# Designed miniproteins, single chains, continued (3), part 100

Each design is a single chain, and the fold is of that chain. pLDDT is the mean over its residues in the fold that is shown.

## One batch from the design tools (miniprotein)

Design m11686
Fold by ESMFold2-Fast:
Structure m11686 (fold): chain A 74 residues (1-74)
Amino acid sequence: GIKELEEDIKKLREKIEEIEKKIEELEKEIERAKKEGDFEKAEELEREKDILEGLKALLEGMLAYLEKKLEKLK
């Protein structure tokens, strides 16, 4: 019911926050690799970041959908 939907929304917000923290750390690692001249490592890390950004976008879309559902049930 509504309670399960609220719990799913909370879990999605927590997962989005976890992904944002991982993206931030990857951005720092990418900057370090570029400064060290390790462009191969920087490219690998940028690919990993792109995957996480894609996952975040999907989760944000799901969150928006669930929040809209919850609004209609209130």
Scores: mean pLDDT 87

Design m11687
Fold by ESMFold2-Fast:
Structure m11687 (fold): chain A 62 residues (1-62)
Amino acid sequence: DEKLNKFLDLLKEKFPEANLIPLSEAKKLAEEAGIPASLVEEAAKGRKVLGAEELERLVELL
């Protein structure tokens, strides 16, 4: 998925050593990659951060 790969590249570039990304920053980078912020919010399930488990859910929603 080209949009997912672009999003992951942006996450790595901005947060290369982070295991947890603030939801607000993840939503912004997802929109830059062409992923709706609403899908990122759904993947986060009310959490304020996006980690490996949330990224797996986002992949399933795409």
Scores: mean pLDDT 80

Design m11689
Fold by ESMFold2-Fast:
Structure m11689 (fold): chain A 73 residues (1-73)
Amino acid sequence: EAERLAQTGRPVEGYQLELEKDPDNYLAWFKLGQALAREGRYEEAIEAYEKALELKPDFALAKEALARLKASL
């Protein structure tokens, strides 16, 4: 039961699995970055946002998220 609740609340593992299948999915990289930041894994979140921006440089949400995260460190 706790495992199912944790799985529902642990999107990091889900997005990592999705990215193994499709590493060019910039939305999955962005969502992974958000999930990692929520877990306090800031360095990994920065890498995920940077990867999303490498794939889609005009992705304003990822630029904003990355800037805010770097400013808070």
Scores: mean pLDDT 76

Design m11690
Fold by ESMFold2-Fast:
Structure m11690 (fold): chain A 65 residues (1-65)
Amino acid sequence: MEVKEEAIRLLKEYLKKKGFSDETIEEAIKVLNSLSQEDAEEVYRLLKEGKFEEALNKLRDKYFQ
């Protein structure tokens, strides 16, 4: 499975567990899908390590760069 697909799965599971709206989850997935392979791998690593806040901050920073 591609790293980006696995990162999307982990992010979606986390946001659903936290009770985020479908709209918020879709926006986060959209941002992740727009990332380069290198940036997606960084986010995936953070998500795998349970560093969800750091992963979300990375997504935000990349969206505005």
Scores: mean pLDDT 77

Design m11691
Fold by ESMFold2-Fast:
Structure m11691 (fold): chain A 85 residues (1-85)
Amino acid sequence: GEVAEALIAAGERLLEAGKLDPEEAKKAAIATLDELARTLEALGRTDLAADVRAARDKLEALPAEKGAGAAAGLGGALVSAGEAL
């Protein structure tokens, strides 16, 4: 389904972002989560879009060295969630 595909695609992008330098990883991850939230809203999943925005705001508040690890962890979680749908 479209929601599952969006979650998997975003999760894979977050896992790739986690391989970058910490500041670049955090910036790429925030951009990926912002795009995912817009996609989920367009698909009528405002509940999931709100959850993604909350995760994005928490990630932005973290220092860069913790944000990269959090992005990779969230990426794996999104892939798993999408595959379970």
Scores: mean pLDDT 85

Design m11692
Fold by ESMFold2-Fast:
Structure m11692 (fold): chain A 60 residues (1-60)
Amino acid sequence: GVSMTLSFSSAEEAEKMANILKKMDPNLSVTVSGSTLTVSSELSTQQLIGLILAALGELL
């Protein structure tokens, strides 16, 4: 498993990112705390980075 932490400009952006990630892979463990998002998964580091980048593209 791998875990990554992301920081956003606002809590709303973090929540949107969390929703996009959950929609892309409902098995992801996603925790939001204020403007900070922590994602954990059983995926490889490369696969998790790919999902995060794809979700970031949908957010931006």
Scores: mean pLDDT 79

Design m11693
Fold by ESMFold2-Fast:
Structure m11693 (fold): chain A 85 residues (1-85)
Amino acid sequence: VEKLKEEIKKLEEEIKELKKKKEELEEELKKLMEKLRESGDDLEEILRIIGEILRLIGEIFDLELEIKKKEEEIEELKKKIEELE
């Protein structure tokens, strides 16, 4: 039971780190969206910003999937603890 609780704590810490990274990328995305609105008719700058936005969206999506997987692992471990207690 104690080992399962330690595994949960480790997963919770990993989720916290991933959520922080996601928040940082979401803030970068907001800044790029604002910059895109300010770019006017500069097609080179617009295309560059769009490329960076797409990259960040992909990274955010990957982080969200990893967070969900770890949250599912925590729920499975919690069920296992309940069965043992």
Scores: mean pLDDT 82

Design m11694
Fold by ESMFold2-Fast:
Structure m11694 (fold): chain A 73 residues (1-73)
Amino acid sequence: PSEKELEAETWLAFGLIYLAIGDLDESRGNKEAAIEAYKKAIEQFEKALELDPSNVEAQRLIKEAKERIEKLK
């Protein structure tokens, strides 16, 4: 893989960690913390998408995280 692809994969991994933190906070009833974690996940996924605009996984995960935030508002 190219340097940009490896960097994009790293940002995807960070986003998945924040998504998991958000899921954990949501499961524990901490809506505020879950929303903040999902927002951080989106920031990481957007970084991955900047490096690889064709990354379908990043696009899907951004949409999923946004939907989770909307349900918690």
Scores: mean pLDDT 86

Design m11695
Fold by ESMFold2-Fast:
Structure m11695 (fold): chain A 55 residues (1-55)
Amino acid sequence: MSERERAIIREVAEAGGVSAADIRAIAERLGLSPSTVSRRIRRAIERGELVEFPA
């Protein structure tokens, strides 16, 4: 996994999960487009590194 993918996962986790994450703010903070962040989040869910289900 790239450093950017790890950074995105960390930001989402710190926000309280995918539903609590402000994708636009994360994209701005990391210097990425919102579509890139969304794509990386989806990939992380597919790998089991993030859970999209409510707790």
Scores: mean pLDDT 72

Design m11696
Fold by ESMFold2-Fast:
Structure m11696 (fold): chain A 69 residues (1-69)
Amino acid sequence: SELIEKKLREMEERIRKSKLPEEVKEALRRDLEAARELLKQGTVAGEVAAALLVIGVEGDIEVEERKQA
């Protein structure tokens, strides 16, 4: 839980500092919000789903940054 919460905060900061278009930032923030809602369920399944979603956001940031290069 704490590791997922830390990673989620790291992704929020990365999105904030990125030079990505605002539309892309909004889409990524929606995914992070979905991860927060999954964590609020307090279930193992919700925690796993949240972790996968946060990992997906990290990958999406890397892909989108490459497209802007």
Scores: mean pLDDT 82

Design m11697
Fold by ESMFold2-Fast:
Structure m11697 (fold): chain A 77 residues (1-77)
Amino acid sequence: KQEEIDVEVEIALAEIQLTVARLAVKRHGKDALPEAIATLEKVIARLEEILKRHPHPDVESLLQEARAMLEELKKEQ
């Protein structure tokens, strides 16, 4: 039960952080890239840790999305 709640909370937080990072880059361009990249790297690390303990398709999908976004932002750096 607690593990299920923790996973749901982490998914919600990761979704918020990905949205914030994307909006920051959209609004502030290159000036937001270092912060957005740092945020995405932290999100990816957390999602990878969760996935190792609790395989979850939504975590897998979110991790794939975060990795793709990080790759795109690094190309713009």
Scores: mean pLDDT 80

Design m11698
Fold by ESMFold2-Fast:
Structure m11698 (fold): chain A 69 residues (1-69)
Amino acid sequence: SSELEEFIKKLDEKIEELKKEIEELKEKLEKTKDEEEKKKLELEIQFLEGVIALLEGVKAWLEKKMKEE
């Protein structure tokens, strides 16, 4: 259980790190006037949001497994 608890903690840390990165990218997007740079920032934000959704899904699955075992 301690191994699984540590892994869930690492997932939480990574999710929070990625959320902070998205906020920084959103700030940069708001300040950007170049259309090509805007498109790149929007794609990067969408990609990172997708990664967070996957990690949150993995975390939810692991938390359910902990309750069943």
Scores: mean pLDDT 86

Design m11699
Fold by ESMFold2-Fast:
Structure m11699 (fold): chain A 100 residues (1-100)
Amino acid sequence: SEVEKIIERLREIKRRAEELRKELEELLPKLEGELKKRAERLIEELRTLIEQAEELIKELKENPPKTPREMAIVLAEVLALEGGVDLAERILEKLKEELA
C-alpha cells in the first residue's frame, strides 16, 4: 500500500518533469545568451531527474523497502526529486517573465 503510493507519487514527479522539459524546449528558440544557457542546463537537469525517478520506480518494484529505515531513505529520495521539480517550475516561471 505505502510502496504503491510512493510509486504513484514518483510517476507524477516524472510526468511533471517531462512536461516542464517540453515547455523549456519550446521556449529555447526565444532565449539568448545566459538565459538560453540556463534553460539548456535545466533541460539536462530534468532529464537526469526523470531517469532517477524511473530507476527508483524500478528498484521499488524489484526490492520494496522492508524496514522503517529503508522506507525513510526512499521517502527522502522522493522529497529530493519533488524539490527538484518544484525548483524547475519556479525557474521556468522566471524565464517566461523575462520574455513577457
Scores: mean pLDDT 89

Design m11700
Fold by ESMFold2-Fast:
Structure m11700 (fold): chain A 72 residues (1-72)
Amino acid sequence: GYSIVISGAKNLDEVKAALTPFVDNLKVTGPTQISGTLKSASVTPIIEAIRALGYEAKVTYIPPRQFQFTVV
């Protein structure tokens, strides 16, 4: 799995919408936490999608396919 911290995001719905094309089985696991299964081995499309919204994304480690990300 991998962990991504997203800063500057105003709510999880906006982040979920941006991640839907790249992640399967998105679910909210906490007030600032979402988990899912990466559709590919690369996190680059996810980082680019988040940056396109004007937010920053930090990857802690790179997957097999499961991930957790935190909105701050």
Scores: mean pLDDT 69

Design m11701
Fold by ESMFold2-Fast:
Structure m11701 (fold): chain A 64 residues (1-64)
Amino acid sequence: MSKKEKLIKKVEEYRKRIEELVTDPDTLAELNAMADRAIELIEKGHPKAEEYVKAIENAVKTLE
């Protein structure tokens, strides 16, 4: 698996965790949009991809 594929898989794992922890539909939609954005940036090789991945990781950490 490439570095990009591993990062995308990690974001998808965080997305599943968010779906398990978040019951509020508005918060769930917002976090899912952030995950979608992270995946787009990873696929494009954008330097801000890491910032979005870390933001999602921090969101999961806050919810746990």
Scores: mean pLDDT 80

Design m11702
Fold by ESMFold2-Fast:
Structure m11702 (fold): chain A 111 residues (1-111)
Amino acid sequence: SEMIKAVREAIEAAKKAIELLKASKSIDREIQQQLEDEIVEVEKKVDEVLDALLASDLPLEKEREALELLEGIKEAIGEFKKALRNKDIKAAIEAAEKVKELLERLLKLFE
């Protein structure tokens, strides 16, 4: 399934961001750029999931639940971007972990 593949790839990008943040003592310019690259991949995969979902024959109840999870993921991505602007490692980790958790819930919905 293209949706399952896109969600798994988004989860891997979120995991990389979390690992990078946990390994970092501060968010310098190079770390910020790497984190921004990973979140761009998450956003790209989330948009791919949305496009595939709109073209799918999923039951309406599952489609609505998936849309709610996608909205939650976009909100958590916004929280992550705000944390990066503020150079707040703890807030960035919490936001990235929330993105990962919601993506894992989305994956279970499609399985």
Scores: mean pLDDT 87

Design m11703
Fold by ESMFold2-Fast:
Structure m11703 (fold): chain A 71 residues (1-71)
Amino acid sequence: LMEEAKKKYEEAKKLYEEAQKALAAGNEEEAAKLLQEAKVKMAEALKLKAEAAGDEEAVAAATAALEAAKA
């Protein structure tokens, strides 16, 4: 779980960097899509960390955040 959480976190960070590059290039629509994907990956990483810690309330909160990010 921690290894998967780290992988998701690194993927989210990379997507944030790509979103900033797209925004700097004037591609606002592409930047918005990349930022949305980064939010989803970050929520997935937080959920995996909460699951590894056995924190049921944190898992529920992270799951709600993930569903909101996917909307």
Scores: mean pLDDT 78

Design m11705
Fold by ESMFold2-Fast:
Structure m11705 (fold): chain A 80 residues (1-80)
Amino acid sequence: SLEDALKRYVEAVKNTVKKLSKNADEYIKKIDQVYNEALKRLKEAKTREEQIKVAQDFARKVQDILDELMKKENIPREKF
């Protein structure tokens, strides 16, 4: 299911953040916030196309958080 896919993605990202970031808790909180919003939107989505759009928007928001993390902590993009 998409919910299971989002959960696996979030856990993988959070594990990577924990390994690479000196301030992992800050970024994990931001990731959890966008994840909870995505789950809410996914439950409200009426069509498969809407569900896919929610998942894509969620992935984009997570990448924005990771981009901020990489810039602030000088972590090369290839580490993610």
Scores: mean pLDDT 86

Design m11706
Fold by ESMFold2-Fast:
Structure m11706 (fold): chain A 61 residues (1-61)
Amino acid sequence: SLEEVKEELERLFEELKKKGYSVEEIEQAVMNYLGSRASELSDEEVNELLEFIAKLIKEAE
């Protein structure tokens, strides 16, 4: 589940980036997606995914 969510986050990030969305818009979209999956994840898994999103955003700047 954690790995599947990471893969889907990467896919969503790349798709929105390719479509020309701003870093701020991409962050909003990926955070909304994480929120939709949060009920199936532990607190530790959510924290790992937040760090993963932060890394993706930093690399896109």
Scores: mean pLDDT 81

Design m11707
Fold by ESMFold2-Fast:
Structure m11707 (fold): chain A 67 residues (1-67)
Amino acid sequence: SLDLATAVGRLIAEAVAAGLLTPEQARALAPRIARAVLEGDFERAVALAGEVSPELAARVRALLEAA
């Protein structure tokens, strides 16, 4: 849903602040994850996050499981 995509965007911004990824990585990654979430492909959203950070993948998975 759009709300989940927005929540993932916030999570990615928090991950940048925490030093898990750079602003450049976030800029490239956020649209791809948002699209996967909007399409209901949560496994792809987690996999995309995992390509840059296993910890980011865990955070994205936790958010999507809580929805």
Scores: mean pLDDT 83

Design m11708
Fold by ESMFold2-Fast:
Formats: structure tokens, C-alpha cells, sequence
Structure m11708 (fold): chain A 82 residues (1-82)
């Protein structure tokens, strides 16, 4: 499978997955929703940890460049909450 990351100007993220299992598609949607929740500060530290676990599970679907871009964006959002 393959995944594409789009980071919008408002900081929202879209994750598009191709040729992946239904579980991977659900995980990608959940990751997208959790990351976007960071903009509204609606998640806990436990939910932030879940983001990194989902990212780890989905990592093989991303290009190295898209994975690093997504990781950097998540880190920035987490740091802005401190």
C-alpha cells in the first residue's frame, strides 16, 4: 500500500491511502482525525501517544519524505500546546 500526506495552510492534515487493507485505511482516518483534533486542543497526552503508535503502524505506507513531514508537523502541534 501507499499513503500520501497533505498539510493544509490551516494546519489540518489529509491522509490518502491506496492499495491498503481496510484496517490500514481505518487507522489512517483515525490518525488524520486525532492530528486535526490537536488544532482544537481536544486530545489528552494518552491520545497524543496513540497518534505516534498509529504513525508507527502506518509508517511503511509513507515515503520517507512524507513520513518526516508528517512527524515534524505533529511535533510542532504538540510543542505549540506546551
Amino acid sequence: GKAKVTINEDGTVKIEVENASEEQKKDAKKLEELINSLLEKKITLEEADEIFLLLQNLAPLFSKEDLEKLKNHIQKLVEESL
Scores: mean pLDDT 79

Design m11709
Fold by ESMFold2-Fast:
Structure m11709 (fold): chain A 89 residues (1-89)
Amino acid sequence: SGAEEAKKEGEKAAEAAEKGDAEGAARGGQEAADAALKGGTLEAAKEANKGGKKAAEAGGKSKSSKTAAAGAAAAVASSGAGVEAGKPG
């Protein structure tokens, strides 16, 4: 399902950001957002946003250029899935 895929990709983005893998985090964030858009559900959008938020937090914690960029990329990609995703319909 779109929600399951968005969650999986969001978790990959967060994990990559924690490792300092900017490319992996950006890819995971983009895939999470894409899965949420294709799924067309609020649940999928929420999972994508959770992943992006975790990736962004990992970036901020490390303060490294690579990790910060990875976190920001994932957060932006997840935002594309829906700014209001956290709000019940």
Scores: mean pLDDT 64

Design m11710
Fold by ESMFold2-Fast:
Structure m11710 (fold): chain A 60 residues (1-60)
Amino acid sequence: KEREASILIVAAQLAVVAHDLGSPGAEETARQLAIEAAKLLGKEVDESKSPLEIVRELMK
């Protein structure tokens, strides 16, 4: 489960980069990936935060 969560965190970060490059829907994809990683780790996160902020909380 921890390895799956790490993969989702990396994928979320890549989706954030894709959003910055103008890819449509990438921000929402990043958010969903970060939330799924939090669920796998048993951590509660504020889903209203930016995807990058959610990822930062999971990596602490």
Scores: mean pLDDT 77

Design m11711
Fold by ESMFold2-Fast:
Structure m11711 (fold): chain A 80 residues (1-80)
Amino acid sequence: MSPGIQAEAEISVYLLAVAVELSLPDDKVDVEKVEEYLEKARKLLEEAKKKGLISDKQYEELSKQIEEFEKKVKEIKEKL
């Protein structure tokens, strides 16, 4: 697997885990777990970008997905 594909795959595993957790009713979402996975995904994304392992388009798409999940988590936290 190319380094870029591997980096994207690792980030995608964390984002998939977040998506599954966020598919639950808001009162059943493990907010701490979701925040931990988003932090790990963000760290991997920034490291991949610094190393030139991902394209600008891949960075934009993954960053947008992380931002959308972060926004949803903030909305859940504001309701609790």
Scores: mean pLDDT 81

Design m11712
Fold by ESMFold2-Fast:
Structure m11712 (fold): chain A 70 residues (1-70)
Amino acid sequence: TTLEKLGTLGGLVRARLNGDSEAEAQYRAKLKELGYSDEEIDAEVKRIFDVAEKNREPGLAGARALAAAS
């Protein structure tokens, strides 16, 4: 389902941001079960990171500072 694909892709992105390579591999395997190829997964992840960086460039610095302070 679309919700399952979006949720799994979000989980992969979060695992990648956290450096959790085992969780990243598990989410990648699940996306492949949902009909994604490795190339499609890599393209979607890249698109999400590119959009997040562009839209959150000022907020990302603030979020990192807040995380370092907490």
Scores: mean pLDDT 71

Design m11713
Fold by ESMFold2-Fast:
Structure m11713 (fold): chain A 80 residues (1-80)
Amino acid sequence: MASVEEALKALKKAYEKLKEKGYSDEEISRIIKKLLKEFTGKDEITDETLESLTWEDVEELVEKLLDEEYVKEVLKEEPL
């Protein structure tokens, strides 16, 4: 099972990649929250929620965050 520290480091790497692609902090945060909710089944993302992730879950989550098509689909729900 991945530690909170390991999960946060992996997510931070994906976050920086999305920033390099020109996404805003708010857009990236929304994508991360949606992915964590889908992976954990929790509405609120807490340290305990992140601790529930396996290493494999963290890797899949990072892959989803780096998937531009998935990112754009999540952001389609944002108001103009």
Scores: mean pLDDT 68

Design m11714
Fold by ESMFold2-Fast:
Structure m11714 (fold): chain A 66 residues (1-66)
Amino acid sequence: MTYRVTLHGSVEHQIGTVLRLIGEPNVEVTPLGENTYLVKISGSKEFQDEVVEELKSDPNIEVEEL
């Protein structure tokens, strides 16, 4: 699945979020703007659901399914 992710937190929160996503196997991150990223998640459905749910649980992160 592919998602548009926008980060609204502090610089430290944004850096931590991006580094965590880049470190995940089967996750591709492409910058679209200063705080906006294209995130492609592959692998098992369980893994995809876990990553998306974690992102959506953070009030400083906006997730839009493409």
Scores: mean pLDDT 81

Design m11715
Fold by ESMFold2-Fast:
Structure m11715 (fold): chain A 65 residues (1-65)
Amino acid sequence: SALDFETAEGMARMMAWTMGLEKVELEGDTIKVYVKERSPEAEKALELLKKTAEKAGVKLEFFVV
């Protein structure tokens, strides 16, 4: 739902700030996560975001830059 998407957006931004993700970008129904490198903390953040995105019915895309 839309409310679940807003919750996923807020959570994604907070996790990016807290767990050292390079950037989180929201585009339509898609959450895009950018990292400089794969780290154990980034992978844990990705798993949590993936579960949140699945519950909210939105797409998750992951990028290494």
Scores: mean pLDDT 69

Design m11716
Fold by ESMFold2-Fast:
Structure m11716 (fold): chain A 58 residues (1-58)
Amino acid sequence: GVKELLEEAERLVNESKNKEEAEKNLAEVLQPKLQKLPLEDAQQVAEHAVQLLNEKFP
């Protein structure tokens, strides 16, 4: 569900060494899963991932 994808986004960002790596990992792992969600849920997860990226790699 959405909660599991939010947790996965956090893990992917935290395991990445830099912003470019985190963006590639998010695109490879999360983006295909987001395409299967309702638009509103996909946007929620995507916005959370962007916030995590900017917090860790400002």
Scores: mean pLDDT 82

Design m11717
Fold by ESMFold2-Fast:
Structure m11717 (fold): chain A 63 residues (1-63)
Amino acid sequence: GLPVARNVGDKPGLDSDGRPIAPGTDLGEVTAVRVSADGKTVLLTLADGRRVLIGTEDLELRR
């Protein structure tokens, strides 16, 4: 299956609507990953169509 993203940091991520995503939350299956120019953040595209901005150090990909 597709890799599953999780926020493993202690800081909330943000979805594309600016809503906070709690630490320790499974984000779902990932179809695309785009890393920022400074390498500090990633934009995830999820299989359900959501986009999530999260710190690179806070991101776990599994499955």
Scores: mean pLDDT 73

Design m11718
Fold by ESMFold2-Fast:
Structure m11718 (fold): chain A 96 residues (1-96)
Amino acid sequence: PSDEIEEIAREVSEVVEEALKTLPEDEALEIARKKLREILRERGYSEEEIEEIMELFDQYYRYLLENTTGEPDLSVIVYTSVYAALGKYVAKKLSS
C-alpha cells in the first residue's frame, strides 16, 4: 500500500527534522532508526521483517549519501531511504 509507505516515511522524516534542531546528524539518524522500528512493530511486522527492512534502509541510505552531491537534507535522505526500503520489501512479498 503506497499510502502506508508514504505515511511511515513522512513520520520518520519529521522525527529526524525535529531531532536535527538539537542533536548532531549521527544521533538524529539513530533516533530515526528507533522510530522506524517502533512504527513497524505497532503495524504488526515481526522482528525478522523489521531487521530485513532496517538492513534495506541502511543500504539505501548509504547509496543516497554516495550518489548525492552537495550538502543533502538529512530528513529528505531518510524519507527517501524509508520509502525505498519499504517499497522493495512489499514488492518482494507480492512477487513471491
Scores: mean pLDDT 83

Design m11719
Fold by ESMFold2-Fast:
Structure m11719 (fold): chain A 109 residues (1-109)
Amino acid sequence: MEKLKELEEKAKKGDVEAYVELARYYFSQGDFDKALEYAEKALEVDPNNVDALTLLAGIYFAKGDYEKARELAEKALKVDPTNPAARSLLAAIYEKLGDEEKAREVAAK
């Protein structure tokens, strides 16, 4: 796909948004390994990118690694406490970990 090559070229030039878009694309295709690779590359460029942190947490959640997903979602909310996607994901992670009280505290209204 020409669009994927353009995103890969932009990403290699340090465009963090291009890495996030590549990770999101592969996540949508069910290719969790490629999605993980590109989301991690986005965080190498910008360690505090909320979209990359939230997406990486979502990938680990989909893979069943709830502890790693929690660490990443908590980091995303530490950077942006109001992010609805990160908050909703963290609530779902706490439910999987059996922490119903924390799930309620972070749940989106």
Scores: mean pLDDT 83

Design m11720
Fold by ESMFold2-Fast:
Structure m11720 (fold): chain A 65 residues (1-65)
Amino acid sequence: SRELLERAYTAAVSGVPLSRRLLDELVRAGLLTPEEAAAIAADPTKERLQRVADRLRAAGYQPAP
């Protein structure tokens, strides 16, 4: 859903840790693999969070200019 994309994008670009529930929702939506979600949960590096933001943009999420 649009709300899921918005929540995940805001958390990723703000450097706020993505909750396990949010990561599970992203996996269920097909936006992350279980392996990617596990890697982010174990070590939420800037590179992994940026990858989430890039994936969400590729899925059609466009942040406000």
Scores: mean pLDDT 76

Design m11721
Fold by ESMFold2-Fast:
Structure m11721 (fold): chain A 85 residues (1-85)
Amino acid sequence: SVRDKIEEVLKEMKDEAKRVLEEIKDPKEAILEFTKLVLRALGDIVDLVLEARRKGLVSDEEADELMKEANKQLKEIVKTFDKKV
């Protein structure tokens, strides 16, 4: 499902964020590399929702809800990362 694909993107992003925290000791460099991961994940999620909408797999209302849920999860990931840097 589209939700499962979004969860896969978010899981991959979380795994990469853990590597950034473990490997990059400079806090500013870690923040910038993490920002790149956030932007990439958001782009991938938007593409998944657009493709599902174009194929008629989700309604406009469902697409909006998927984006809202993804944005909420991304916000929580950002908050968690900020506490560890």
Scores: mean pLDDT 86

Design m11722
Fold by ESMFold2-Fast:
Structure m11722 (fold): chain A 90 residues (1-90)
Amino acid sequence: MAAELLEEAAREAERAAELARRGDTEGAIEELAEAVRLLALALGADEESAEAAGRTVRTLARELAAQPGGAARLARLAEGLAETARALRE
């Protein structure tokens, strides 16, 4: 169960990084929020807490994206999240 959620979180985070590098900032924000929700579930959070974590990250990511260089920073954070999710799998 946790390993499957961690792999899905890594996949969503990789998708977020790809979208951010392409300039699809809104798509990157949505995939990053989903990656964090899945990661929270993998770490034992309940569904409501995981959804709250995803919503919080969506809000913070939008604020980050509004700053100069925000897309590049979103890509970097998403890449780091994917690496973290894979490291936690083992």
Scores: mean pLDDT 85

